# Designed miniproteins, single chains: the designs that were tried, part 65

Each design is a single chain, and the fold is of that chain. pLDDT is the mean over its residues in the fold that is shown.

## One batch from the design tools (miniprotein)

Design m2370
Fold by ESMFold2-Fast:
Structure m2370 (fold): chain A 68 residues (1-68)
Amino acid sequence: GEELSKLIKELQEVIKNTRSDEDIEKAVELARKVAELLAEKMGLTPEQRESIVEAMEGLARRRARENL
């Protein structure tokens, strides 16, 4: 939906403009929200949701750190 697309765009902008540890944590929080909303929209199980959340948080943290 529109909400998912908006969160993904915001996540990409935060990662691109990362300048501090606080920005990294903001990227991780947005990645978690994206993953949770995606899991909800797709009707995923709790285990599948946890897997996607961990993967998205890890990827966002890594990408944000690359800009420091």
Scores: mean pLDDT 84

Design m2371
Fold by ESMFold2-Fast:
Structure m2371 (fold): chain A 66 residues (1-66)
Amino acid sequence: MMKKMIEEAEKRGKELEELARKAGFPEERAKQLGEAYKRHVLTSKEEGLPVPKPETVLRMLLSSPN
């Protein structure tokens, strides 16, 4: 069970990384964002919280307060 969750989280993390790169984030930052999102997906699934889509997360990051 957990193995499937980890695989899904990894896939979503990579999707966010690619989206971040296309949005103009530096490669190092995009990789960090993908890793953080992967971790967030795992935690959210374990806690029964809704998991935002990679595109939604990227949009939130672009709209972050100063």
Scores: mean pLDDT 76

Design m2372
Fold by ESMFold2-Fast:
Structure m2372 (fold): chain A 79 residues (1-79)
Amino acid sequence: MTSTLSPEEQRELLEGMAETARREREAILELIRSGELSPEEAREAARYFRELARLAEELGLEEAARVLEELAREVEEAA
């Protein structure tokens, strides 16, 4: 079988990730401000969130894509 998730499964995962990102947004930013997350780790996290935003956009999840892009930018700025 191909390792391809159905569009429904992909949407559920991305929506769940966007919700988690929204909930943990303050915690992530605090980790960066506290120095618990290094600038290198912050850059990696920003890339990860941008990748998720791109996938969300491809699936037509405009709101999830915006949330993830916003978080990526904030993480990059805080680094």
Scores: mean pLDDT 79

Design m2373
Fold by ESMFold2-Fast:
Order: sequence, then structure tokens, then C-alpha cells
Structure m2373 (fold): chain A 72 residues (1-72)
Amino acid sequence: ITFDEALQLVENATAPGMDKYALGAYKFALFNRLVGNKTLTVEDILTATDHKISEEEAQEAIKRAEEEAAKV
């Protein structure tokens, strides 16, 4: 998958039940998985969102991102 394809997929990604910050965390985790970066940790996600989400929300974002990336 190309950088542009990953960016477009992430731009159009939705996660019902997630607020703005949790959705941002999910998109960030998904993008990094799609472009071949290492799997992000909960701490990486919390830092990237300026700690505006909980550890539980960060874990859910990573889980959903891994599941979605595995389909590509």
C-alpha cells in the first residue's frame, strides 16, 4: 500500500462509538500500521493525543487499527 492510499484510507475511516479524540487515536494507529511502522504502544497513542483519551480508549484504538490493517 502506498503512502497516499494509506492516507486516503485513514481520512475516510470511521469508528462508531468513538469520540473525536479516540477516533484521532484510531486513525493515527491505523496509519502507522498501514505504512509499515512498528506497532504503536498505549504510551505512544496517549502522547500523540496529548493525554486527552484514557488508556482503555488507547488500547481499543490500537486493537481496531490492527484488525482493520490485517484486512489490507
Scores: mean pLDDT 75

Design m2374
Fold by ESMFold2-Fast:
Structure m2374 (fold): chain A 62 residues (1-62)
Amino acid sequence: MKLSSDELAQVLLLMFAGLSEEEAEEAVKEGRADEAIERALAEGRGNSILRTAAELSAKYQD
């Protein structure tokens, strides 16, 4: 367990996209969270929950 609070938020977003906690943590640790989100959207995993989470995450980063 080596995640900051910001990294934990990214893990939660990836888990909403359908990744396991282990897969999400690995993507965040390797700095691939943005790529994982892009892939999830390309695979049609962008349901209303994921879209809402992405919008909230974008606003919270500001």
Scores: mean pLDDT 67

Design m2375
Fold by ESMFold2-Fast:
Structure m2375 (fold): chain A 118 residues (1-118)
Amino acid sequence: MKGLTDEELIDKLVERLRAELEAQPDPLAALRRMVEALRRFREANRDRLSPEQDALIDEFLDELERLLREGRATPERFAELMRELAYRLLEVAGDEGLELFVEMFGLMLQELAGQRAA
């Protein structure tokens, strides 16, 4: 997309995930499947993640899983956590951090789209 800043790109991607999650018949079940997919992604990519990137993803997944266990997970709270993760990844790894976030976004969007198609 021509002329988007990193902030504008992050905001658009996060809003897309929030909207897709809100549109799910069971957003809570969708969030649980996304956590599972992201934990598999982290394990599969452990050797290419920096310690800082790995720690940020771990903190994000632990907080999201905690919110799910407590019944406090909402599309809005998920969007807030995703935005925080994206900005922190960008801060510690620059363009590589943003690329990692875009890969994670693509994975999550596929999980949500698969649920709507099934």
Scores: mean pLDDT 81

Design m2376
Fold by ESMFold2-Fast:
Parts: C-alpha cells; structure tokens; sequence
Structure m2376 (fold): chain A 80 residues (1-80)
C-alpha cells in the first residue's frame, strides 16, 4: 500500500518521498488517521510545526482515542 511504502521510505531517510507517499495514501483514503499522524511527525522533525499541528489534529479528529497523536500534539505545543 502507499502507506506501507511511505513507512519504508521514512525508515530509509527519504523524507520527501515519504511525505509524497503519505499524501497519496491520504488522497486514496482520507480517513487513514495513521497517515496524518506520521506525516505530522515528519513535518515536526523538519521544523514545520504549524503544518505538523494541523495533521495531528486531523488524525485525532478521525480517531479520538489516538493517544500517541494526542501526546505528540501536546508535546509540540509545549515546545512552541
């Protein structure tokens, strides 16, 4: 799947290609909360905090019990 391809690309350090794969995964399945969360993590690692926050919030909106995304969002807001 595009999501699995994104994970592999991220693990290889190919962040730009991983972002594109996650964006394509979201385009195919807009309810894929995990893709929003992982895209947020990459954007936060690149210092794109505002964009990362938006993606974490989308992940949480899709899955209100997504504790790891909630923790990531709170940590990021505390560091801003």
Amino acid sequence: SLFDEGVKLRDQGKLEEAIKAYEEAIAKNPELAEAYHLLGEILASLGKYEEAIEYYEKAIALNPNYEIAKAALEKLKEEM
Scores: mean pLDDT 84

Design m2377
Fold by ESMFold2-Fast:
Structure m2377 (fold): chain A 73 residues (1-73)
Amino acid sequence: IADLSQSPEEIRAAIEGTLKKAKELAEKGDPLAPSYIVAARILLVAGENAGLLTPEEVERFKKEIDEVEKLME
């Protein structure tokens, strides 16, 4: 991926920022919320594949994504 983060700090910040935005949008029923959830999942997979995230961070982010997705149900 051309724009893959080159540091653990960058990918972590990107995932956290995207999830925070997704949660805010999901809580207010904004139609953009699903797009931010998808973006967070893509960033998580990219970070995991690049070895930039610890197993604990991957598990935490997966749970946070699931919680935000549940807010849209």
Scores: mean pLDDT 78

Design m2378
Fold by ESMFold2-Fast:
Structure m2378 (fold): chain A 58 residues (1-58)
Amino acid sequence: SAAEELVGRNAGLSVEQAKEIYELVKRGEPYAEAAKRLGVSPELAKRVAEGLEKLEGL
């Protein structure tokens, strides 16, 4: 989606990586675990998930 592309670009991630983080977090996986799986910081994973939720929730 356009939201995934926008959030991914701002975080320096691919659209696929941003989508995977969001899907993992929506399933109840902790930000730290999602971040570890994709090799990114927990803070970055949290930002991506919150950014996508905000854009798609509006």
Scores: mean pLDDT 71

Design m2379
Fold by ESMFold2-Fast:
Structure m2379 (fold): chain A 60 residues (1-60)
Amino acid sequence: SLQEKAEKVRAHIDALPPELREDVARELLGPFKDFENLSDEEIEAALDAATARVLARHAP
């Protein structure tokens, strides 16, 4: 359901270090533009990709 998808996204963001949360959320604006029509697989892939991109920017 849409609620379960939203809860999955919130849980992922809440599990991140606080300093990364806003950057990951911003990276998801494009992939999640049609959020209700995304599959669970697409949502998980987008979360992983956004997190990896943000982590790469924070690498020393």
Scores: mean pLDDT 81

Design m2380
Fold by ESMFold2-Fast:
Structure m2380 (fold): chain A 60 residues (1-60)
Amino acid sequence: SQELETLRARIRAEAEEGLAVMHAESVRIYTGSEEEYRRAEEEARRRAEEARREAEEIAK
C-alpha cells in the first residue's frame, strides 16, 4: 500500500543518514586522511539526499 511504501522509504532515508555518519566517522578514525575523509563525507551526503528525495517521491 501507499502508506507502507512511504513508511519503508522514510525508514530507509533515516537509516542511510545514520550509516553515512558512522561511515564518515570510521574513515576519520581509521585512515587519518583528510582527502579520504572529505570524499567519504561527500559520498555519504549524496546518498542521504538521494534516499530522502526518493522518500518524497513515494510520499506523493
Scores: mean pLDDT 73

Design m2381
Fold by ESMFold2-Fast:
Structure m2381 (fold): chain A 101 residues (1-101)
Amino acid sequence: SVEEQLKELDEEFEITKKVVEGLSDIERLDIAIGLILSYQRRDEKEPLSPEVREKIADYIVELLKGILSDEELEELRELIINGDYDSAIELLKKRKKELEK
């Protein structure tokens, strides 16, 4: 059910938050890119409900607070909600390049 999928996302989010606490901004961006790629593949096989996409978007945005600007976070959220995963990934890759030295 959608309710079960949303609960699973909440549980996965709590685990992911703990994992990323010890990671650099670049490593957190790489994890977020990997998560978006994973959800893109799932959505391509079986379309995700709007509620699940919104939860994923909120989840990814929370992981990237302090790394992306508020404007970039809102753009990222809307791209994921609309299923525009490729543009979401490109936004994160652009930010990663800006942080690489």
Scores: mean pLDDT 84

Design m2382
Fold by ESMFold2-Fast:
Structure m2382 (fold): chain A 78 residues (1-78)
Amino acid sequence: MEDVEKAKQYLEKGEYEKAIEYAKNALRKDPRNVEAHVTLIKALKKAGKGKEAVQFKAAHLDRYTEEERRKLVEALNE
């Protein structure tokens, strides 16, 4: 939980590289953490790594429900 919250805090501060780091750490501990995955996609997009965000989303869609996949798509499109 703390890693996801730190990732969100760094994202809000514009510290995108730190947001990516903490979001990845949260996913390493819980690979099905949708909030961490959404935060990682947003941080990658904000860091100018939009292609990496698309690839990361595509690689992990099969792990999620339809509602969870919808949240990931919305995060990428923002």
Scores: mean pLDDT 73

Design m2383
Fold by ESMFold2-Fast:
Structure m2383 (fold): chain A 91 residues (1-91)
Amino acid sequence: NPEEERRRAEKREQAMQENTERVVKLTEPLREYSDKIRNAKTKEELEKAAKKAKEILEELRKQAKTESELKDVDKMEESFKEDVKKALEEL
């Protein structure tokens, strides 16, 4: 039934939009902590920023309801790990 499939698609789209807005709201603070990680001049600053970023990533993972959203969180986590590794090497 095309009408039922369309209603399911629209409901899925709306749910995905709401989840995307929640993810975007949480990623803004994550961006701030990623910048703090890159600009960290001490190991203490790096560890503090990394802990907060990890907490935000865990919250994002809880908010992710689709495989696509989970993949986006995984990419952010990989980027975060690389930023932390690079900052540690520069300290």
Scores: mean pLDDT 76

Design m2384
Fold by ESMFold2-Fast:
Structure m2384 (fold): chain A 94 residues (1-94)
Amino acid sequence: MEEAKKLMAEGIKAIDKGDYEKAIELFKKAIELAKDDKKLVAEALTFLGLALEELGKYEEAIKAYEEAAKLYEELGDYEMAEALRKAIERIKEK
């Protein structure tokens, strides 16, 4: 779990620098390490979707957001799930 959290922090820094390809790799690794932590996986999938969207990989971004929304609903975070559904709708309108 500490390793996954470190990868999350590094991925967020990569997004801040505009290194979206690096962010994607870091978030994918964080997801693999944090499989049993639904909250961390949902957060990582959300940032993964954002990085994919910034690179124009809309189909992959939608899949990441859909999986994150499902996990947030399982966690009872309906506000985050709704925000992600709105992000998906926005991408589908492009």
Scores: mean pLDDT 86

Design m2385
Fold by ESMFold2-Fast:
Structure m2385 (fold): chain A 66 residues (1-66)
Amino acid sequence: MSLDEKIERLEKLIEEYLAKGDNLKAASYYVRLGFLYAEKGEIEKAQEYFEKARELVPNLEIAPFP
C-alpha cells in the first residue's frame, strides 16, 4: 500500500469518527495522517494535521483566560 492509499484510508476513518462525535479517535488519526505527510516530505501539511488534532483535543489548562 502506497502513502497515498494510507492517507485515503485515514481520511475516511477521520470522517467516520467525526460523524460519530468521537473527537479523541479522530484526533489520533489526524496525528497519523500528519506523520504520513511528513514521510511524503509535505512538512507544512504534516504540521497542519497535528494542529487539527490539537484543536479536537486542546490543552484546556494551558490556554489563558481571554
Scores: mean pLDDT 73

Design m2386
Fold by ESMFold2-Fast:
Structure m2386 (fold): chain A 71 residues (1-71)
Amino acid sequence: GEKREELRKKILRTIGEILRIIGDILELERKMKETTDPEEKEKLEKKKEELEKELEELREELKKLSEELDK
């Protein structure tokens, strides 16, 4: 009972983090389109790559949590 509820809460929290990072990536992409400074654009691209790496790690965690819930 209670272990399944904690797992559901962790899944919802992970989904929330994924959505937040997607929002941050979209905001960075918007800023990159508006930026005329090549140096600033490169800094934004590096931040986007870091967020995409975090997103991949969270997607993997979500998959593992979902598989655990199905057991």
Scores: mean pLDDT 84

Design m2387
Fold by ESMFold2-Fast:
Structure m2387 (fold): chain A 62 residues (1-62)
Amino acid sequence: NIKKGLEYMDKGAKAKNEGDEKKAKEYFSKAIEYFKKATEDPEVKEEALKLAKSAEENLKDV
C-alpha cells in the first residue's frame, strides 16, 4: 500500500506541475487512501501516517 501511495504522490506532483488541478487532486486523494490502508500494518503505521499527512497537505495546496 505504501508503494502504491508513493506512485500516486508522484503522479499528483507531476499533474500539479503541469497545471492539471483536477488530476492532481484525484491522484493525491488516491495516495491518501493507500497510505491510510497502510496504517493497518503496525510495522509501517508511523511512516504511513506521515505520508498521509504529506499527501493531505499537497491536496490542500492544489
Scores: mean pLDDT 81

Design m2388
Fold by ESMFold2-Fast:
Structure m2388 (fold): chain A 79 residues (1-79)
Amino acid sequence: MLEVEIRIAMAEMGVSVLRLWNERHPDAEIAELVERAERLVEEAKEALRRGDLEKARELVEEALRILKEAYAKAKALEA
């Protein structure tokens, strides 16, 4: 339980940071990845509310994977 909640919090923070970055450095691909990650985080929260820990873990892991891709793209644009 706690580990999944921490991962959800990390994903929410990642969404916030990348959204703020994208506001200053507009990029359509990064915006799309951030939006998709946000939807997955909301689905993970819903799964957690239902007590479906396995589904919540899968969804938050996918969100974190997408956020990692968005971070890599943002870094490449700054190079």
Scores: mean pLDDT 85

Design m2389
Fold by ESMFold2-Fast:
Parts: structure tokens; C-alpha cells; sequence
Structure m2389 (fold): chain A 106 residues (1-106)
């Protein structure tokens, strides 16, 4: 169902993000932060979470925490369409899992 489609998209996003330099990821973070400041309500929340997920991906990649990279990509997959309360909730859950996995490696 829908879960299988989002996981497939997350895997494609993961491959894309792994191909990017640190500087390219930092530019994506900057763009997401600027979008969060300019947009309200659900779109602003989604942009803020996109910046958080990208920062967690960057940290997970530096620490070589592959499962945290996957969770960050999953969050970005949920945030990639029109923002909805359900997708924002799922993105927050994935962000929290990525954060926990990163903390376990510190």
C-alpha cells in the first residue's frame, strides 16, 4: 500500500543524498530554513522539519550511522509532497528515530 511506496521513495532519496557533497547538503538546509521563515502553517512546519532531517542526515553520514541516514531520508520522503498533519507526524517520528540512533553513537 502507501507504506511500500513511501519506503521506495525514501530509498531513492537516500541514494540521491549520498551522492551530494557536504556543501550541497548545506545549501539544501539553507533553502529549507529560508522557506520555513517565508511560509506559514503546515508548509512552514514541513520546511522546518526538512531542515532538521537534512541536518540529521549530514551528522549521521559523518558518524557512519546508516540506519539514521535511512530514517532522515524517510522523514524527507514524508515531507516531499503537499504537507498534511499525517505526513508531518510520520516525519517527526522518523526524525526522532534518527536522533536517537545518532545519540547512541556518541
Amino acid sequence: GQAAKIEEYAEKLLEYLKSLSEEEIEELIKAAREAAEKTGELEGEAAKLTAEALELFKEARKLKVEEAERQAALALAYLSGKPSEENIKKAKEAIEKARELIEEKK
Scores: mean pLDDT 85

Design m2390
Fold by ESMFold2-Fast:
Order: sequence, then C-alpha cells, then structure tokens
Structure m2390 (fold): chain A 67 residues (1-67)
Amino acid sequence: MGFAELLRAAKRRNGVSNRELAEIAGISPKTVSTILNAPDDYSAQEIAERAGVSKRTVLNLVATLLS
C-alpha cells in the first residue's frame, strides 16, 4: 500500500476534513491536499519535498490519522 494511499484511507475512516487536519498539523488545507494527492509510490520524504514541508510534518500527520 502506498504512503499517500494509506493517508487517504485513514482520513476517510476518521471522517476528518482537510481543514481539521491542517489545524492539527499546523499547515494550510491546500498543503494537506498536496500531501494526500501525492503519487502512491512516493516516500514520506518525497511527499514532504512535493508539499514544501518537512518530513517531520508528514510523519506527524500520519501519527494523528493512525491514532
């Protein structure tokens, strides 16, 4: 399963909006959309580079969605 695919599945399961995730992660809703729409073969580092955020920000978003 791809990293971005896993994040999209977790978001659907938790019923949270991009705005809610943006507030939790301290980023913009557009940045959340960029992270979630990354190619499924991208690593956390590649997603972070694409979205213009740190790898730590992507990993914190994952931790939030999988808790």
Scores: mean pLDDT 79

Design m2391
Fold by ESMFold2-Fast:
Order: sequence, then C-alpha cells, then structure tokens
Structure m2391 (fold): chain A 87 residues (1-87)
Amino acid sequence: NRQQRIDYIQNMRSNIIQVGRDGSPLTQQLTRMVNQMYQQGQNLVDNVGQMVSVISQGGGDLSRLLPQVRDQIMGYVGLGISNISNV
C-alpha cells in the first residue's frame, strides 16, 4: 500500500533527523540519504542496498544509533528482502 510506505518513510526520516542532530557521523550520513530519498519520492525499500552500503562504510556500528532508529532500519531491510522474494 502506497500510503503505508509514505508513512513509514516519513516516520523513519523524522526519527533519523532527530538523532542526526546529536548522533554520530554515520547517523548524519543516513539522515542525508533518507532526506534525499524522501525528496525524490523514492521508497526506502527500493534503496535498501544503498542503506546497507552506508552502514557498512561507517564500520557497521549500528550500536551508536538509538534503538528505535536501528530497529526501523532493520525493519526496512527485512521489508526489502520480503518484497524481493515475492518477485
């Protein structure tokens, strides 16, 4: 459902932006990426590979993110995998 994807992206963007102001360089990089994807009207699910790449380049240090932001990122990764498996 398109509305569910919009709501999910908006919630993730809001949470990452909040953390990005006080967070690590990795969180700031994720915030910029999510803002760019939101402005382009892209789905985070369609860009899961880019998100995983950013996390990997930051040394994979998800422990520095707030639990809520980490859980949302992992949720999007899981959703992306599910959508790929249904194609």
Scores: mean pLDDT 51

Design m2392
Fold by ESMFold2-Fast:
Structure m2392 (fold): chain A 60 residues (1-60)
Amino acid sequence: GKEELHQELLKLIGQALSLIGEKTELELNPIPDRDEKLEELDKQLEELLKKMKELGSKLK
């Protein structure tokens, strides 16, 4: 039901915040392949945001 979708959305928000934390840590601790790793994290975040938007539309 809607409550289950709401809980899944909250879980995805938590995952997105975790990825943002990893990006911040990587920006503070630069490594030789930092830009490639940041791009990878951005792609993961984009996928999560897309899924969150889809679930959010179903909750409205």
Scores: mean pLDDT 79

Design m2393
Fold by ESMFold2-Fast:
Structure m2393 (fold): chain A 76 residues (1-76)
Amino acid sequence: MKEEIEKEILESFARMALSIAVLAGLLSEEEAQKIIDLIKAGKYEEAKELVRELGERTGALDLAEVIIKQIEEIEK
């Protein structure tokens, strides 16, 4: 139960970071939704790879690293 709550909090932070990236014009709403859907499906490696690709494409590497770290914490 406590670990479940912690995962939900980490997922909420990842969603918040993705929402900020969309508002900043770094990625599209469709790209953000795809990442969220991958996280919900437990496809954490695919989600991390997509975030890394988007970070490289946009130059937002620091934001991509923050999101990837949140996904890694959810996976643990």
Scores: mean pLDDT 73

Design m2394
Fold by ESMFold2-Fast:
Structure m2394 (fold): chain A 96 residues (1-96)
Amino acid sequence: SELEELLDETAELVREVEDWIASQEKPDKETSKLAIFVGSLATMARLLLKLNAPQEFIDKVVKKLVEELKKLAERLEKLGKTELAERAKEVAKKLE
């Protein structure tokens, strides 16, 4: 499904953000927290899909995922990671 593909793209984005954070001499704590939250929400959404959970629960998790992706994008943009920020914005837009 399109949602499953977007959750996979989210997981890949989080991995790239985490790799970048790990490469920094002084990692940004706020970016780290946001990446963890986004990754956790994507994992939760995937689990709910596999369990055929009510659409209402899936929608609530996806809505929160969109909110946290937008915050992650803003933080990445402020840190000069423009490509990762734009990818986060695009995934959030497609999840809406």
Scores: mean pLDDT 88

Design m2395
Fold by ESMFold2-Fast:
Structure m2395 (fold): chain A 76 residues (1-76)
Amino acid sequence: MDPSLQELKEKADKLLEEAKKYAEEGKFEEARKKVEELRELAAEALAAGAPLLAEYLEKKAEEAEKYIEEVKKERE
């Protein structure tokens, strides 16, 4: 595996965990910022010709966004 692509995947895993943690703390703006960073990584992966990695990153962004919305609904 390309080392740069492996680093992107590891960063994505960390961003997903941070997004969930911020959502649980009620820090929805910070959580959404992490989702935006995940989507930026997905766009970079597509531009680099790594569609499977881009799909993985998009899925993580969607999971984070869904989690944020679920937590927000419970608090509202």
Scores: mean pLDDT 80

Design m2396
Fold by ESMFold2-Fast:
Structure m2396 (fold): chain A 65 residues (1-65)
Amino acid sequence: MEVLPEEEIEKIDKEIAEESGVPVEVVRKFREGKLSYEEYAKIARKQGLNLTPEEVKKYVEEARK
């Protein structure tokens, strides 16, 4: 299994949270599989960001590279 060091995972979560404008807790729940791309995008839109599920997927895929 491809695993990043915990410090790198936390940094990525924080960067995604800052970029998407959602709380870091939401990013962590999403990473843990507790939220879908659709749900994450809806939360981001509620925070005033124009973020689609496809953009969320792109950020997650780039973060996992």
Scores: mean pLDDT 69

Design m2397
Fold by ESMFold2-Fast:
Order: sequence, then C-alpha cells, then structure tokens
Structure m2397 (fold): chain A 92 residues (1-92)
Amino acid sequence: VAETLRAIAGTLEKAAEAVEKGDKVNSARYSTAAGILLTAAQLEGADPEVIEELRKLLSEGIKAMDAGDYEKAAEYFRKGAELARQHAERVA
C-alpha cells in the first residue's frame, strides 16, 4: 500500500504542475488517475480515514479547477500529495 500512496502523491504533484501552467486537460487526466489510485489503495487495505481525507482534497481541487481558480486547485492537489506521502512513510 505504501507504493500506491507514493503513486498518488506523485500523480497529485503532476496535477498541481499542470493546473499552474493552465493545462486543465492534463490536470484533469492526473486528478482522474489519482482517483483510480485512491480506489486501489482502499482495496489494498489503506486506512479508510486517510482515503476519505485524500478524496476530500482531490474533490476540492477539482472544484477549484472547474471554477477557474487554478492557484487554489494547485494548493489542494499539493496538500493531497503531502498527506499521501506522509501516510506512505507510516505504512512502509
């Protein structure tokens, strides 16, 4: 599960980088991939509270992106990446 959480972190960092560049298409692709990885982490037995927190941050990032608030979207994606990385270290 640690590797899946690290993959979530890396994917959310890429979503943040894309949205900061105004690349909404690639940001949407990376945020969608992060959602799929969250489902994989849940199936691998990741803490349900951790998954819920990460899903909330992902959802808020997507909402900000859809509203055209790319700075706020990047902030939410980066917060999600940091939390996923922290939890990956705890389960390694």
Scores: mean pLDDT 84

Design m2398
Fold by ESMFold2-Fast:
Structure m2398 (fold): chain A 108 residues (1-108)
Amino acid sequence: SEAERYLQKGKEALEKGDFETAVEYYKKAIEIDPNNAEAWYNLGVAYLKLGKLDEAIKYFEKAIEIDPNNKEAYRTLGLAYYLAGDYEKAIEWFKKAGSGIPEEWYKK
């Protein structure tokens, strides 16, 4: 489909470090297929790489809403909250992922 074509172009841009181009292609993919959790997750990753943490958090939360079984999205959302300085939410999302929390994130 056209959405799958844009998703693939976004992935190629992400792999090349062209994060702004990746954002444009992933946005086009979700305009066509707004229920594609992978497109929302990858859009969040691209924003995370750009240091746009609020946007990254929003798009990871959308990906989890569509596909609550994607535990990698839970871990990456936890990382985004940690980088944004929201350590309590970071710990909460890591626990929801069922993964170990890095010790350095919960130590004083």
Scores: mean pLDDT 85

Design m2399
Fold by ESMFold2-Fast:
Structure m2399 (fold): chain A 79 residues (1-79)
Amino acid sequence: MSKDKAESLADAIRHVGTYLASQGQLNEEAYELVLEAARALEEGDVEKAIELLEEAAKLASPKGKQVLEVLRKRIEKEA
């Protein structure tokens, strides 16, 4: 994954995570994991970003989980 793509995906992850949290689809713990995933991706740690999104999905609502799984698959495809 290029640095530009990683930064764009990290921004998308933060934006989507903030939106899901505002809709009550992520609790505080899941939201913090999503923010950590975005930071890991910006640092080039793709594996950690995927792992953190999977952990966040376990704590999310069914709708939040579905959206986080889409983000994870996008990261995996671009890696």
Scores: mean pLDDT 83

Design m2400
Fold by ESMFold2-Fast:
Structure m2400 (fold): chain A 62 residues (1-62)
Amino acid sequence: STLEELRATLAALEADIATLEARIAALRDSDPEEAARLEAQRAHLEAVRAELRALIAALEAA
């Protein structure tokens, strides 16, 4: 179903965000410029995650 596909997409996105968070933590002291670039990418993915969560919630309420 579309809802099942969206939940799978959300799980994959959350895994990608977790991977970025780990890489940011690893680079923070050694490569702060790259860490800042990845933090901007994380912020973008967090915004996409929020939109996807809202869509899933709307479909579950229908």
Scores: mean pLDDT 89

Design m2401
Fold by ESMFold2-Fast:
Structure m2401 (fold): chain A 64 residues (1-64)
Amino acid sequence: SILELAKQIAEAAEAGDLEKARELAEQLMRLSKEDIEATRKALEELRDNPIESSALKEAIEYAE
């Protein structure tokens, strides 16, 4: 679910749907607070995708 949220945030941002991107980002931040380890694992898996990695890094920063 965390990986899917990161992909959806990237897709919404690329489509110019900033409100949807924001809603998904807030959802990702909430999930990151509940499971920081799962979020870090997702970041490691997405390291070759800069947009998705950026969203996960920001979520981890806010969760800490």
Scores: mean pLDDT 65

Design m2402
Fold by ESMFold2-Fast:
Structure m2402 (fold): chain A 103 residues (1-103)
Amino acid sequence: RKEELRKEAIELLEKAIELLEEAIKLASEEEKLRLESIIAVLELAKVAIEREDYEGAIELLKKAIEELKELIEKSKNEELKELLKKALELVEKAKKKVEEAKK
């Protein structure tokens, strides 16, 4: 069960990273730097999940969620917002899987 939850969380984060890489193509220079930072945080969260550092993973995922929400609020590009919202949903779902694995 915990192994399945870890795999599912990592798969969700991989899909989120793919969407954020697509978002970079639509982003301004400032938004690109922020997206690259968020991707780096998600990659660190994947490493934390693999190491069974659930507390560290949850903290990193919370940071990514906050940064994604801020970027969605500030962006004027509707197509970019849609990709960011889909990525946010996947990251939030991954966080729930990690929280369940911690129990």
Scores: mean pLDDT 88

Design m2403
Fold by ESMFold2-Fast:
Structure m2403 (fold): chain A 71 residues (1-71)
Amino acid sequence: SEAEELRERALELIEKGVEYAKKGDLEKAKEYFEEADRLGVEILVRHGDEESAREVGEALKKAQEEVGVKF
């Protein structure tokens, strides 16, 4: 489904954000995390997929806590 494709994309963006944060590029990390958050909102608002939206939100929170970056 489109919601599943958005979920997979958001999770990939979160992984890239973590990679940039570990390299010290916090600005790039924030950009990736913000885009992932936008996709999570789209999954919930446009598709009503609460499970996929929650998974993205939990992954984003865990990643931000791991690397100490917030938006």
Scores: mean pLDDT 85

Design m2404
Fold by ESMFold2-Fast:
Structure m2404 (fold): chain A 58 residues (1-58)
Amino acid sequence: MSEEQRAAVRRLLAEVGVEGLTPEDIRRLAKELGVSPSTVSKAVQELVEEGRATGGDL
């Protein structure tokens, strides 16, 4: 996967936030961005670890 796709996923998640994201939402975002659900899930994990988003459920 390109670094551009990863950056776009991270940017979208930072703007929208990760609060209230369900597995259903992750699949929808993956489909919208043309990436795998695991890519979105990994980006959420990275944002949570960086302290840019609240975590606990993913």
Scores: mean pLDDT 69

Design m2405
Fold by ESMFold2-Fast:
Structure m2405 (fold): chain A 58 residues (1-58)
Amino acid sequence: MTGEQLVDRILELRSQGYSNSEIAKRLGISQSTVSQILTLLNQGDYDAALKLAEEALK
């Protein structure tokens, strides 16, 4: 799975009403990572969000 795919999955689950903790459990990453990715995306910092998503997959 790529960082772009992880970001897309986070956004999809958020649109379905899942909480950050539920998204984290479903994707196998930490809740803090989900929160940070969403914060960076909301700020328009897609490159930082993508880099963090790739690090979460290692």
Scores: mean pLDDT 83

